Designed miniproteins, single chains, continued (3). Designs and how they scored, part 89

Each design is a single chain, and the fold is of that chain. pLDDT is the mean over its residues in the fold that is shown.

## One batch from the design tools (miniprotein)

Design m11101
Fold by ESMFold2-Fast:
Order: structure tokens, then sequence, then C-alpha cells
Structure m11101 (fold): chain A 69 residues (1-69)
């Protein structure tokens, strides 16, 4: 069954940065789709994956990319 998870990071991204992070998260094995959006001063990352483990790995990777920006 597919699993959906979300993560909130206290950093605002540009639309271009959000697109790059979403694309990178989608490249994680087992990820079906990823979306990244800014809400106020926070970035919300959503991932749909084939397993909870894949979703958690994608969110961790996305968080690391955002912290580097």
Amino acid sequence: MKVGLKLVVPKALTPEQAEEVAKAAEEIPGVVSAGVRTVGNDTVIGVEAESREAAEKALEYAKELIEKL
C-alpha cells in the first residue's frame, strides 16, 4: 500500500528551490511523488511512497537539501 507523509521545515524557499527539492525527493527509490510548498515562513514537504521507509528517507533527504539552501 502507498504511504503519504509530510514534514515541515522552518525555512522559506523560492518556487524554483521548492521544485528542485521536490524533484530530488522523487528520485529516492520507492517514492511515487513529492510536493514542496512554502506556507508563510515554513516549507511543507509531502511524499507519497511504496513504503513508510521510502517516504521517511525521502523526507530526510529533502530536509538536508533545504538546510543546505
Scores: mean pLDDT 82

Design m11102
Fold by ESMFold2-Fast:
Structure m11102 (fold): chain A 78 residues (1-78)
Amino acid sequence: SESIERTLKEVEELKEEAIKALKEGNITKAIGHTLRLIGMLIDMERELEKDPSEEKKKAIEYIREAIKELLEEFKKYG
């Protein structure tokens, strides 16, 4: 699905921007990007509840891993 492919691309872009912000010491910007990723996870979980699919389940796992990686990066700064 083109919609899920676009979502996963946005997830990667947000993760990269959050990591870049952390490296630059812009913690506020990094938090902002991370909160958007959490919002995307919640939205995909809701879509899975309405219309279950394997593609959505895989997308959720991908978003969860991106968030986990970001939380590990945050630990280096807090």
Scores: mean pLDDT 85

Design m11103
Fold by ESMFold2-Fast:
Formats: structure tokens, sequence, C-alpha cells
Structure m11103 (fold): chain A 85 residues (1-85)
């Protein structure tokens, strides 16, 4: 169940970005982290849905995009610059 595992990882990374955003004192860095984390959570949900329908490869690709979004958001929270995916 590679797609489900990838989606769970995307959710974990997205929650890390959201938490980093909530602890950030810079409003711009916070916004970038929270938005990127939110996109990661949406990607995780879509990935889980695709995997549940048997679309494991598509689920994995969507989850990987969610992970990239979350990581970009974490970097943006540190720099205050827009996330680059």
Amino acid sequence: MEGIEAAERAKEKALEAEELGRKNKDPRGRLYAEVSGGVGLIAAAVGLLLASKGHDEEAKRVAELGIRSAEAGKKAAETGEPPVV
C-alpha cells in the first residue's frame, strides 16, 4: 500500500509545517508555512482517496507533491520568503 504510506508521510510533513508556522513570530513566515502545510494536508487527503480507489501510483505522486509543499513552507517560515516548490 505504497500510496497510503506516502499520503500518511505527506500528512506528517504538512502538520510539521503547520506547527512551525504557529510558533513563528514573523507573520509572513507564519502565513507561508500555514498555507503550504494546508496544501500538503489537502494533497494527503486526495492521496488517501486515490489509494482507496486503487490508484496507488497517482496517490504516491500527489503525496510527494504535498511533501514538497510542506518542506517549501518550512523553509519559507525560516526565511520569510515565498515557498518555492
Scores: mean pLDDT 77

Design m11104
Fold by ESMFold2-Fast:
Formats: structure tokens, sequence, C-alpha cells
Structure m11104 (fold): chain A 65 residues (1-65)
């Protein structure tokens, strides 16, 4: 799940710095809720379209796990 979520964030066009911050947050995540919170925190500086794409891919990755 975490690996698929990281791939989704990379595909969404985040900067290396944003991906690094997200990786730190997701590594500390112990639940699906923690993963969702990590996405929200890492994407708060993104456009609405980029944030929506990341959330869609992350939710799909969680549901497929």
Amino acid sequence: VKEKVLEAVEEAGLTPEQIEKFRELIDKAKSKEDIVNAVVEATKGLSEEQRRKVLELVVKAIDEA
C-alpha cells in the first residue's frame, strides 16, 4: 500500500522535496487514516487538480490493498 501511494504521488508531478516530506510522513503511518493525513499534509501547497489526482490514486491504492 505505502509503495503504491508513493508511486501515485510521484506520478502526480510533485517536487522531490514534497515527495521526501510525504515519504517521511507515510513511513510513520500505522493506519489507513495516517496515510490519508500524510497525503493532505503533503498536498496542501498543490493546485486543486493535482491534489484531486493524488487523492484519487491514493484512495484506489488503499482500496486495492
Scores: mean pLDDT 71

Design m11105
Fold by ESMFold2-Fast:
Structure m11105 (fold): chain A 68 residues (1-68)
Amino acid sequence: KRYSGAVQQAAYEAAKGKVSEEQANKLAEVAAEHVGDPEKIKEEALKIPGVDEELAEEVAKAAEAANA
């Protein structure tokens, strides 16, 4: 029951200020959808415009930490 919401918030916080609010929300959704699979989170994050590999990795790490 410890939520995809915590993962979404962690991913959003990792992305805010580096991409638009809209893109940060998309990253949060990707992280929540692929919880427990950081490689898939990175792959899907890289499909979002303005997201580089460094940001995708940070989002995946934030999601993994929040899911613990």
Scores: mean pLDDT 77

Design m11106
Fold by ESMFold2-Fast:
Structure m11106 (fold): chain A 66 residues (1-66)
Amino acid sequence: SSMEKKRIEEEARREVMRLIHEKGLDYLEEESKKYIEEGKKNSSTKDAQVLLIKGQIGKEIVDQLK
């Protein structure tokens, strides 16, 4: 559902912001790549879709701040 996707995106943004604060942009860049790679595995599952969303959000934030 659209509400579920929005919740996942909001949760992902909070986690990404926490990672930047705790580990920095370079760590976020590497973790975002890993999330995308893991999300491509079993892409039909909800867990894989969450990882893809998280990775894409992380990548976008890294690209905007670098």
Scores: mean pLDDT 79

Design m11107
Fold by ESMFold2-Fast:
Structure m11107 (fold): chain A 105 residues (1-105)
Amino acid sequence: MEEELREVARAKALRSMGLSERQVELMRKLVEDISSLSKEELDELARILGLPVKEEYTPEELEELQNRAALELSLLESFATLYEWELKRMEKEEQEEEIRRVKAE
């Protein structure tokens, strides 16, 4: 049950932020191992994070991308935590209905 609540809370957080798991994975790679990213993936991240797409990024522009990605990841964890607390406070019937609703989307 707790694992399912965490998964549902994460899915709700992603939807609230308009993010996909693919976009979150790219943001994580950007923060943790920028050298693993292709130019195409950096361009995708620039578009997602609201920065101009460049032919070549400066170290300062890459740092700005990393800072914005770190903020988005932090917000995702905060929303996921909030939704998990909300789900845990629901009555069993309301909780099961919310789980079914999120999984159907």
Scores: mean pLDDT 81

Design m11108
Fold by ESMFold2-Fast:
Structure m11108 (fold): chain A 87 residues (1-87)
Amino acid sequence: MEREKYVKEAEELIEKLKKENGVEELERAARAELKYRLGEISLEEAEREARRALDYIGETVLHWSPEERAEALAQLDETFAASRAKQ
């Protein structure tokens, strides 16, 4: 359940960002999440790709404020922290 819940929370965040037209970077992050679920990459690698996509989309597509950026990154960190607690 924990891995499924964490992936679902990440997917919800990704879906929100997708509505703002950052499809290519979101696809890369989604592929990393899938590879992690299949055991092909580490959680740390998946987190790095998700964070990269979030930063890129927030800065170049969404033009987000520092507060919006901090909130989005906090949600991402919370998602990955739950997975790390299980290791």
Scores: mean pLDDT 70

Design m11109
Fold by ESMFold2-Fast:
Structure m11109 (fold): chain A 78 residues (1-78)
Amino acid sequence: SDAIAQALQKLTSEAMSNPSAPFSQIDEASREAATAASAGDVQGTQRYGDRLVDLSGKNKDKAQKYSDQLVQQVQQQS
């Protein structure tokens, strides 16, 4: 759970660093990603992770790395 929480926090931080991304959309995607990850829902975690990557804009490459880490950690817990 610590590894999942850390990956999600880093991913959310990349989205938060994009001034063009609405906070409400980042908050929603982060909450949904956390819920999916806690349920062991790999597909849901990937879906909301991908949305956070999209919301990261210019930081998408770094965000993708954290999204991949998040999905991998959820797969290991499933």
Scores: mean pLDDT 87

Design m11110
Fold by ESMFold2-Fast:
Structure m11110 (fold): chain A 60 residues (1-60)
Amino acid sequence: MSPAELKERGIAEAERTNSLAGAKAVAGDLYAAGVISEEAFRRAVEARTFEEALAAIRAG
């Protein structure tokens, strides 16, 4: 699976759960897989809303 496919699947899973905790978990998985940057991961875990966490994942 390509990095783009992993990222797209992760975003879909986060949207399915529609929770801040779920989005942060996805960010951790994508960072561990090398799909998003450390900056994007940090922004996602510091996010206060689901939308902020998703925006961080999309930007990474």
Scores: mean pLDDT 84

Design m11111
Fold by ESMFold2-Fast:
Structure m11111 (fold): chain A 97 residues (1-97)
Amino acid sequence: VPDIVRELLRILREHPDRSLSPEQLREAIRALWEGYLTGDYDEGVERAREIALNGSEDPDRAARQIEVLEELLRDAGSMTPAELEDRLAEAARRILE
């Protein structure tokens, strides 16, 4: 699970002007997790990048989202993918409010 968060952070840092909705974050995490489980890692990463590119242009929210993901990475070692999706969706809702 921490590797999925690290990969998501890497993708978001490549697009620091894009903020993702809670649903987009869930889709990106699922894409990365599916790629990890099936061995189609590159396809999962490309799907997550496509989702990130469709994010809203809001660099201030994007910076806050990256900060929250960095905090979640510290706790991610004990999380299931579903728990991570829920925590990220909650964080995205708070950032977008």
Scores: mean pLDDT 75

Design m11112
Fold by ESMFold2-Fast:
Structure m11112 (fold): chain A 73 residues (1-73)
Amino acid sequence: SATERQIDRLTDRYIAEARSRLSGLAAEIAEGVIDVVRGVALLLLRKGVPGEEALEFHERAARKSVEGTLRHA
């Protein structure tokens, strides 16, 4: 679906940001968390959550994941 493709594009952008700003284990942790966030967003879509709400969840959670890893790295 268009929403799934948008989630994938956003996931790729956040992974690229994590790779540009982090290195080593911190980058691996951030990428892993971002992948989990993608999986949850897709699960929400499968459970009938509106695409806009799933995208909002994904945006907020992925952003917080990168910021949280940076704070502790």
Scores: mean pLDDT 80

Design m11113
Fold by ESMFold2-Fast:
Parts: sequence; C-alpha cells; structure tokens
Structure m11113 (fold): chain A 104 residues (1-104)
Amino acid sequence: MDEKQKKLLEAEILVALAHMSNSLGMPDLAIKLAEEAIKLAPDDPLIQGQAKFVIGRAYFLKEEYDKAIKYFDESVKLLKDVDPEAAKLAEEYREEALKKKEEK
C-alpha cells in the first residue's frame, strides 16, 4: 500500500468515527475528525463529500442551520456523480435544515 492509499484508508476510518461521534451526540468531535479526513484525502470526491455530509449533520445537531445547509450543499456537489444515494440523503437533510431555520 503506497502512502496515498494509507492516507485514504485513514480518511475513511476518520469519516466512520466522525459519523459515530454524531450518533453519540458529540458534534464538535465529529467536525474535528471529518476535517482531518478532508486534509488526508484532498483529491477524493467521495471522502470529501462524505466528510462534508458529516460536518453538515454535526452543525444540524448544534442547531447551526446556515452552516449545516452550506456543508450539505457542498456534499451534494461532490457526491452527485460518485454516490448518488448519499447525495440524495444530503439533499433530504438540507431540506430539513432549511425547514428548521424557517421555524426560528
């Protein structure tokens, strides 16, 4: 495994841990782990999109809906061609965040 493949694997693990952090109600940890994954895989649209989705979900949990919408939009753009199902999920969360924002 070359150095680039090692960084991609580490980024995938960090995205998984970030997703778990959100599920445990630890959105700040989720953001930190996902941002590290983005740094490790700067040229991988799948990892970038998945990490941005996790950050969007973390901001949603923190009720920072403008930031959540921004990250979901970025996630959709990155995932459209590489993981359409994940892109659709990000669009659904974006719509939910927009509805929550309008309630404030």
Scores: mean pLDDT 88

Design m11114
Fold by ESMFold2-Fast:
Structure m11114 (fold): chain A 76 residues (1-76)
Amino acid sequence: LKEEALRALDEVEARLDAIARWASKETGMPLEEVRELLRRALADARLLVEQTTDPEHLRKTVEQAEEVIRLAEEAA
């Protein structure tokens, strides 16, 4: 459970540049600014995964990470 959530976040981090490019195009924000926001969001998500005792929060984290990756891939 926690391992799956951490792996999903690792996958988002590995694809950070692709996700940032996609989000920059969608929002019109500068790429550098989007990258910084995503890095902070990943750090916060990792902290929540480590501290949560709720399996629904872990499942939601995996689903959200997978959806973000899918959207970035579809936009490529």
Scores: mean pLDDT 76

Design m11115
Fold by ESMFold2-Fast:
Formats: C-alpha cells, structure tokens, sequence
Structure m11115 (fold): chain A 68 residues (1-68)
C-alpha cells in the first residue's frame, strides 16, 4: 500500500472538492487504521462517500493507495 500517495491524492481531490481540513483528515485516518489492502480500500470508499466525493474521485485515490 502507498499510504503517502493516497494521502497526497486525498488532500488534492478533497481540497478541489471543497472538503474541510477535518473531512480530509477523517478520510486519511480511516485509511491509516486499515490492517490490509482490502480493508484500506473499503475504509477509503466508506469515508470518501460519506464526505461526498464522486465514484471517479474515489477510484483515483484507490489507484494511488494500491500503487497503480
């Protein structure tokens, strides 16, 4: 997992989408709490959807997290 790449992408997309610092940090914290790649992707989807990110934005962040 490339957590640093995912964090950078979450900050980039979140700021562009108008998310608050607290919303961005909540998504980052959800990813960091994951024990494995599958949990990381699931936590990312749940947190990002709750924050109002689009499916396309979420898939871009997942790509960064998986190192692709």
Amino acid sequence: LDVEAAEAKIREIGAAAGLSEAQIQAIIDAVRAAADAAEGVARLRDAALAAGLSPAQIEEIIGALLGV
Scores: mean pLDDT 82

Design m11116
Fold by ESMFold2-Fast:
Structure m11116 (fold): chain A 96 residues (1-96)
Amino acid sequence: SPERELLSIIDRILARGEATEEDLKKMVELIKQLTDEQIDRVAERLAAYVGDPALREPVREKLREIKNSTDEEEQIKLVKGLLDELRAARAARRAA
């Protein structure tokens, strides 16, 4: 399942604190395979995982933007932005 594989790769990246170029490209590939329903579920699970339900809609819109992008440089930049947002939210939760 691209949904399950995407969640697994994000979990590993957040645990290690870094993403390789191959990780970023694989995330783009998996996101492009997601249906709208799967995007909604991924956004909900990621918001729950970092402990910030307010991130559900921003993550959902970022995933849709990645899926609809046709430029590889833009896709990688958007994926990096998503990971940075998730890292920041997770760090804020751990500090609280």
Scores: mean pLDDT 85

Design m11117
Fold by ESMFold2-Fast:
Parts: sequence; C-alpha cells; structure tokens
Structure m11117 (fold): chain A 105 residues (1-105)
Amino acid sequence: SEAEKIWKEAQKVGTELFRQYKEENADWFEEVQREAEAMEAAGVPEEEKEEFAREVMKKVVEKLRELLEKRDIPEEVRELLLEKLDILETGDMAAAEKLREKLEK
C-alpha cells in the first residue's frame, strides 16, 4: 500500500512536471517537431533520426531534473522519478524492466 502510494504520487508529479516543461518550452517543442518533420521529408537515415531523438531526450531529461529539484516532494518519490529519468535518458530496457518489477512488489 505504501509503495502503491509512492508510485501514484510519482506518476502525478511526473505528469505535472512534463506538462509544465511543455508549457514553458512550447517554442522549443515546435522547433523540434519541425526539425523531425524536415528529416522525415528529406529521407534521412534511421540512425540519424535515432541520434536526433536521443539528443532531444537528453535535453528533456536535463530540464525535468532541474524542475524536480525545485519541487517539495518526499525523497522516495524524488528517487523514483530520478530513476525513471535515468532510464529515459539511457534507453536502458533492462533497467526499465527492473523498475517495473520493483513496482509490482
């Protein structure tokens, strides 16, 4: 029940942080969308699109970490969100599965 409460709070905080980030950086997200559409239209190789997506994700994660540091939330919720951001930045599927298993306990 306590782990379930921490997970619920982390989902809520994570959603609010991403919404705030999107609102504060709307122009940047529009620029990223335009660049992605231009790459698709130009027939850019998948490897180059994946590199672009990786660089975008790194910037998103960096800003979400900064916003998270300013939030007054329980340490357990903060630690869970930081772990989720690390997985998102690295694309580590094994770490993602491990986090999923930890949340199912």
Scores: mean pLDDT 76

Design m11118
Fold by ESMFold2-Fast:
Structure m11118 (fold): chain A 93 residues (1-93)
Amino acid sequence: NSEKLQEIKEAIDNGNDAALEKPAFPLLMKGNEEAVSLVVDYIVAKDPENAKTYLTFLAQFLVNIGNEKAAQVLVDEAKKKNLDTSALEKILL
């Protein structure tokens, strides 16, 4: 969904967390690779020390609601960005 991707990019550029959540969540649920990539980059840029914890929480949340495919996309995108995905990969086992 190109409109939601544009809203995500604008929210990131403005540092507006509240504006990011609404367009990002539906695309994360669909396993949209570009949206997941943008959200991962934003989490890392905003809070690099806690990024691993936030990503692990998101992966666990997605698995708990039965969306293992979206959780896998999150792990794959984090791995492409050279993030430590060891905790994320254990959630998908």
Scores: mean pLDDT 79

Design m11119
Fold by ESMFold2-Fast:
Structure m11119 (fold): chain A 76 residues (1-76)
Amino acid sequence: SINDLMDEIMAEAVEELYKKYPGKRDYEEASKELAKIAALLLGKYIGREEEVKEEIEKAKTVDELADLIAKMAQEL
């Protein structure tokens, strides 16, 4: 299901965040980085990796990244 896929993507994103930023304490910055990783993983899954990379670079807030993820999830 889409929920199972999103759970797996989130788990992988969390693991990648810990590998790149061990000891990160800034919650908002960590949340933004986690959202970027999750968006990229979802973009790879749906075959739109390069397009999603450009959208991630344009996104300036966690909310904008969340909107991007929601739009991609609707395409599944």
Scores: mean pLDDT 75

Design m11120
Fold by ESMFold2-Fast:
Structure m11120 (fold): chain A 60 residues (1-60)
Amino acid sequence: SEEDYAVERLRRIGRERGLSDEQIDALVKFYRENYHLPLEERAKKEKEFREKHGIPAFPR
């Protein structure tokens, strides 16, 4: 599915960017829970989620 493709891409990019497995799993969980949201709303929630979990923005 499109969601599964996006999740696998996120895992690959996260590894390439040097994120920990814990950080990647947290982002994947966030993405699966918020995939249905509009881009702008999803982006705002992702920023808050990343700041809360110490996950850096892309690009670094």
Scores: mean pLDDT 75

Design m11121
Fold by ESMFold2-Fast:
Structure m11121 (fold): chain A 74 residues (1-74)
Amino acid sequence: SMEAEEAVEKAERYAVRATSLGGRGRVEEAQRELEKAREYLEKAKKAGASDEDIKGVENGIKAAEEVLRRAEEE
């Protein structure tokens, strides 16, 4: 559906932004973008996004989480 496609696209963009901000040590901003990525992932699931699209977004969120965790610990 259009709603699923739009939610997937937004989740992916927020995850990419979280990774960029986290890599630059902007932890608070990265956390806000990561929360938005998770929010749109849940919307995408509810809207019936494909398993492939969901997996793509989950991989993006995981990458952002790893970058942010490293920035917070070091």
Scores: mean pLDDT 87

Design m11122
Fold by ESMFold2-Fast:
Structure m11122 (fold): chain A 103 residues (1-103)
Amino acid sequence: SRSERIYEGLVLLAAGNAALKEKRYEEAIREYTRAIEIFEEVDPNSVYLARALLNRGNAYLELGRYEEAKRDYERALEIAKKAGDEELVKEAEKNLERVKKAL
């Protein structure tokens, strides 16, 4: 069901967050990518999709993968604006500014 798919996405998002906190960046990227695929299918304008993109961008940034980080931050910003999440918009804008300076 849609609810079961959303729950699966949230579990993967949490797994990505745990890996990111432990600096397992490649594992974080894999888990976030799986979560993103689910949220794109079932809830493409959700704050959860924006958060997964933002956090995957952070993992890419830590690995020096600046172009991939930039793409994820730009997309996270677009979705956060559509979702009306002002705090997530500000976080995405701040992270996008940081990656643009690293390019």
Scores: mean pLDDT 91

Design m11123
Fold by ESMFold2-Fast:
Structure m11123 (fold): chain A 72 residues (1-72)
Amino acid sequence: SPVEREEIRLLFLETVRGGTETLRERLRKRAAESTDPARKAALLAMVAANDATIAALDARIAELRERIEELK
């Protein structure tokens, strides 16, 4: 059904979001533990990139949830 297809897409996006959040947490921890300013800056830049990716995924998930409700 159309609903079932969109629910599978939602599950995929939620899974990707969870993985990205786990990576962000690991990068934050490494940044906090780093004493090298250049390494710390590079790790924080990667954290910022992952924050942007999570925000984009959250927007897509919200749109997809609205579409699923419209299909019910």
Scores: mean pLDDT 89

Design m11124
Fold by ESMFold2-Fast:
Structure m11124 (fold): chain A 85 residues (1-85)
Amino acid sequence: SMRDEVIAALERAIEEAERLREQGDLEGAKLVAGTAIHEALEFADEETAKKIREIWKEAEAKYRETGDPGHLIEALRKVLELFKE
């Protein structure tokens, strides 16, 4: 299902973004996280999309304060939970 594909894509994006962050590729981690959120938004219904935007807005604010893409990766984990049954 599209939902299962979104879940799998978010799980892969979390693993890849964490790997890049651990290697010191902070720009790569940010790009992977942002791309995954954009893709999740394209497939989300209106109510879920609103929640994703709120989660991402908070994560971007924390990222601006700290420079740590770990906050963006945490947003991916929260979005993943929205798609799980």
Scores: mean pLDDT 88

Design m11125
Fold by ESMFold2-Fast:
Structure m11125 (fold): chain A 108 residues (1-108)
Amino acid sequence: EEDEQLRKRLLENMKKAAIENVKQIESEIMSYLKERGDEEKLAEVKKLFEETLRKIENAQSFDEIIEIMEEFLKGLEKLDVPEEVINQAKIFLDILRALKLIADVVLS
């Protein structure tokens, strides 16, 4: 069905947006931690980002991407990163939730 093709395209676009957001946050946090010389935190951050990106690439639904981003946000909160970066991640998660609601209405 045409709706299935549209759903697949929306999922691919949502994955791309999530990957781009995660990579942007990674760049900001890695720069911050490198300036501090915190090698242990750098390793934890790298692992969180690698796991998050892998999960997004393998996600099969809008709900899975949202759940992955919620888990990513919880991981960031544990790493003692700047509040500004946490707030950027929260705003993006709210955007993803809004996009899912729009997709659900359009595909109904």
Scores: mean pLDDT 81

Design m11126
Fold by ESMFold2-Fast:
Structure m11126 (fold): chain A 84 residues (1-84)
Amino acid sequence: MEEARRAVRESAETLGGAYKEKGKAAKDEAEKLKYLKLSEAIEAVGREVLAAIDAGDWETALAAQQLLQEAIAKALAEVEKELA
């Protein structure tokens, strides 16, 4: 179980860090906002997945990982909607 927690932590940190770097490299303000929002969504859902693993509920942890993908997609769509 500890290995699962560590893997989730590392994945969230790696993805969040990658999006933050992309945000800094982006020239357009809209792109910076997109990557910042994606980074925030990753952090928030990562915390929920860790809480589920902490409870020993693997099914909830898997569901929370699915929600991570949904949260990222929704955050990106919301930013695009504001720009359009």
Scores: mean pLDDT 69

Design m11127
Fold by ESMFold2-Fast:
Structure m11127 (fold): chain A 67 residues (1-67)
Amino acid sequence: SQVQIDLQNLAIKLRNNGLDALAVEAEQIAKKPPAEQEEALRGLALKLAQNNRLDLAAEVAKILRKL
């Protein structure tokens, strides 16, 4: 699905920014059923915002809008 592709691309971007733990979270979210993906993505966006990565939080928000 497009969401899975977007999450894989997000994980690569997170790793390139040294956020390996959050990249693993993105990869795991891609494997979840759609009902669980929304909640998990909101959590990921919050963690990114709390770490002042508003750019990456916005990328997660774009994926959320496709759910």
Scores: mean pLDDT 85

Design m11128
Fold by ESMFold2-Fast:
Structure m11128 (fold): chain A 106 residues (1-106)
Amino acid sequence: MSTSLTGVGGAGVRAVIDQLAARVEEIRAAGRRLHARVTVTTAAGEVHSWEAEMTPEQLSLPALLRDLVAALEAREALGTVSVDVSEFEVDGEPAVRIDVTLTGRA
């Protein structure tokens, strides 16, 4: 299963985070392993990334995204948020990867 979500501006970004929160709940309910990667690309093209392995009991990703969005908005640097959700396997175990890209405003 693969899902892509994109939001622009505060309202669009909140809609994406809410949809991601619902998807994380589905993953938790299914007992799936969650691997999250968050990438921030500045207007200058610099890339900063964070990775976290989350158990189904640990739903910190939406909170992390809200904190990152607030930090970017405070800098007037928020452009777009793109979220890609895909299923993969680690050592034969089903897992879900969430890649979040936050792009700075030019």
Scores: mean pLDDT 64

Design m11129
Fold by ESMFold2-Fast:
Structure m11129 (fold): chain A 100 residues (1-100)
Amino acid sequence: SKMDEIIELYREFVEELVRLLEPRDPGLAAFLRREGEEVEKDIRKAKTLEEAVKLVKNFLEGVLTFLELYESAHPGRVDLAAVRELVERTIERLEEILKE
């Protein structure tokens, strides 16, 4: 189902995000893994695809904004180029799932 594809895409995003962050800041990686797990619970409880998509997009946008601010405050902790690429690629794949 589209819901299962969205959940799988979201889980893949969180896992790749943690892998990108862990080498430079394992505490930040652990924090975002916990935040991602809480949002996953809400996505799984979503009654519509629209609700699930909104939760995924809000998390992706929130993570990018948070990490841009975090890197500004703590230079060298976040590979922002890699994070931006991951976010963009995940949004593109999400839109592809929705077009089916």
Scores: mean pLDDT 90

Design m11130
Fold by ESMFold2-Fast:
Structure m11130 (fold): chain A 105 residues (1-105)
Amino acid sequence: MVVEREVGLLLAQLVTLFLSRGLEEAARRLDELSQSSSKDELLEAARELIREIFKEDESTREYYLLILDLLEREDEDEGGEKIRKLAQAVKAGASPEEIRKIYYD
């Protein structure tokens, strides 16, 4: 539920960004997928849309792809310890310095 909510918020931000750029078809497709697709399908569709929309802005593309990777890994038991610590710290209202330490450690 938390991961689904976070993915939904990210997708809502992407839909808003696409609409602000006049990309109504991309925004509509992403919104439709968010209503009917599995989490994995939504994440992969979001990655494809980010690659297409931000192909000229590598830094922004890398940033959003990293966020999607972190959201995907939070739902996996095998490698989520660092991401779980980060999510717990954010939920507890940790400072940016504490978040940075967890992320880069």
Scores: mean pLDDT 60

Design m11131
Fold by ESMFold2-Fast:
Order: structure tokens, then C-alpha cells, then sequence
Structure m11131 (fold): chain A 80 residues (1-80)
């Protein structure tokens, strides 16, 4: 369905943002941890906004994406 295509698009969009930040952390270990945390917090807010939007389309898929994003964000936070 069109809603499934939108949900998959949002999933890939957020995954790309998280992957880019992970690469940034790996390549820039000397960056101020406070600046890294601020960027992470912005990504967390962005992910939450996308999850809320997905909830209007498919509540079950929103819950699945929330768990996946929270696990990945937790791993990124552990790198800081």
C-alpha cells in the first residue's frame, strides 16, 4: 500500500541519518562530547517526530520503528 511505501521511505531516511552520525563519531573521536550529544539529541527529536507521523499511518509499524531507532540511538550514545 502507499502507506507501507511511506513508512519504508521514512525508515530508510532515518537509518541514513543515524549511519552518517555513526561514521562521523568513528572518524572524529576528538570532537567535543557535548557537541556530539547535542547532535544525537537533535537526531532523537527528529526520529520521534517521524515516529509520531508514522503512528497516524500505521500504529503497529510506528511501534516497531520506535524500538529499532531507540536501540540504535542507545548504541550511538554509548559511543560518546
Amino acid sequence: SENEEIVEYIKELVKDELERFEEYLKKNPDTDPEEQLETLEELEKKAEEWIEFVKTLDEEKAEELKKEFEERLKKLREMI
Scores: mean pLDDT 84

Design m11132
Fold by ESMFold2-Fast:
Structure m11132 (fold): chain A 78 residues (1-78)
Amino acid sequence: WTKGARAVLKEIEEILKEIKELAEKVGDEETIKKAEDDYNNVLTQMGDSNLSGEEKVKIFEDFVKKAEKIIEELKKKL
């Protein structure tokens, strides 16, 4: 899963970058802080050896769904 893991991390980084760019344009500093906190939490959980691969997939899926909603809300404010 080494190639898949790298692709997942790249996607998470790209999502964070998009949220930060949109939030900066809107002037929503609170959303930037929350997105950075969520990113750090996901990275910590992805590195947790006590979590199963299934649990890590769910964490990634939940992060993507949450990020999609944040991006939608930020785009509506533009």
Scores: mean pLDDT 78

Design m11133
Fold by ESMFold2-Fast:
Structure m11133 (fold): chain A 88 residues (1-88)
Amino acid sequence: SKEKIEKAAELMEKAGDALSQGRFDEAVKYLEEALKILKEDPNASEDDIRLAETLLKGVKEAEGASPLERETLGAIVHMAAAILKRAS
């Protein structure tokens, strides 16, 4: 389970990188994969799941975002990934 949560965090890091590059579709796919892993892991907290759901919604709503908004979202996703990885 720790390895699965770390994999979800790695996918979130990739989502943050994709956002910084303006690749919203890739960022959405990585966040959807991370969320699926968290929902399927009995050791993932409800807070971890809610965080991933909130970030996924934010990224989907940021379609057409400015470069600054994109960089800000990428930084937020990277921070969330670091928190999740530390908690595992």
Scores: mean pLDDT 81

Design m11134
Fold by ESMFold2-Fast:
Structure m11134 (fold): chain A 93 residues (1-93)
Amino acid sequence: SPLVEEALRLLEEALRAARAGRYEEALEKMREALKLLKADPSVPKEKLLELEELLGLAGIYLGIGKITGDPAFAAAGVERLAEEMLALVRELL
């Protein structure tokens, strides 16, 4: 699916952004990828729920990092969750 392929590209960009410390950019690209996947009727609802949970957790880790001033929360959470989302979406190919 062209939507799944574009979502994969966005998640690969999100992972690169997270690894470069650009966590807000990473989270935005993760949100864009999920929006595309939700628009694709071939994507199983169960996988969409898993992806929504991972995106929600990434937002929480970024929020904790901002509140505490500890970048390790954003680094540990956002990067790992971007990797998990990418792995789940690759299973759709």
Scores: mean pLDDT 86

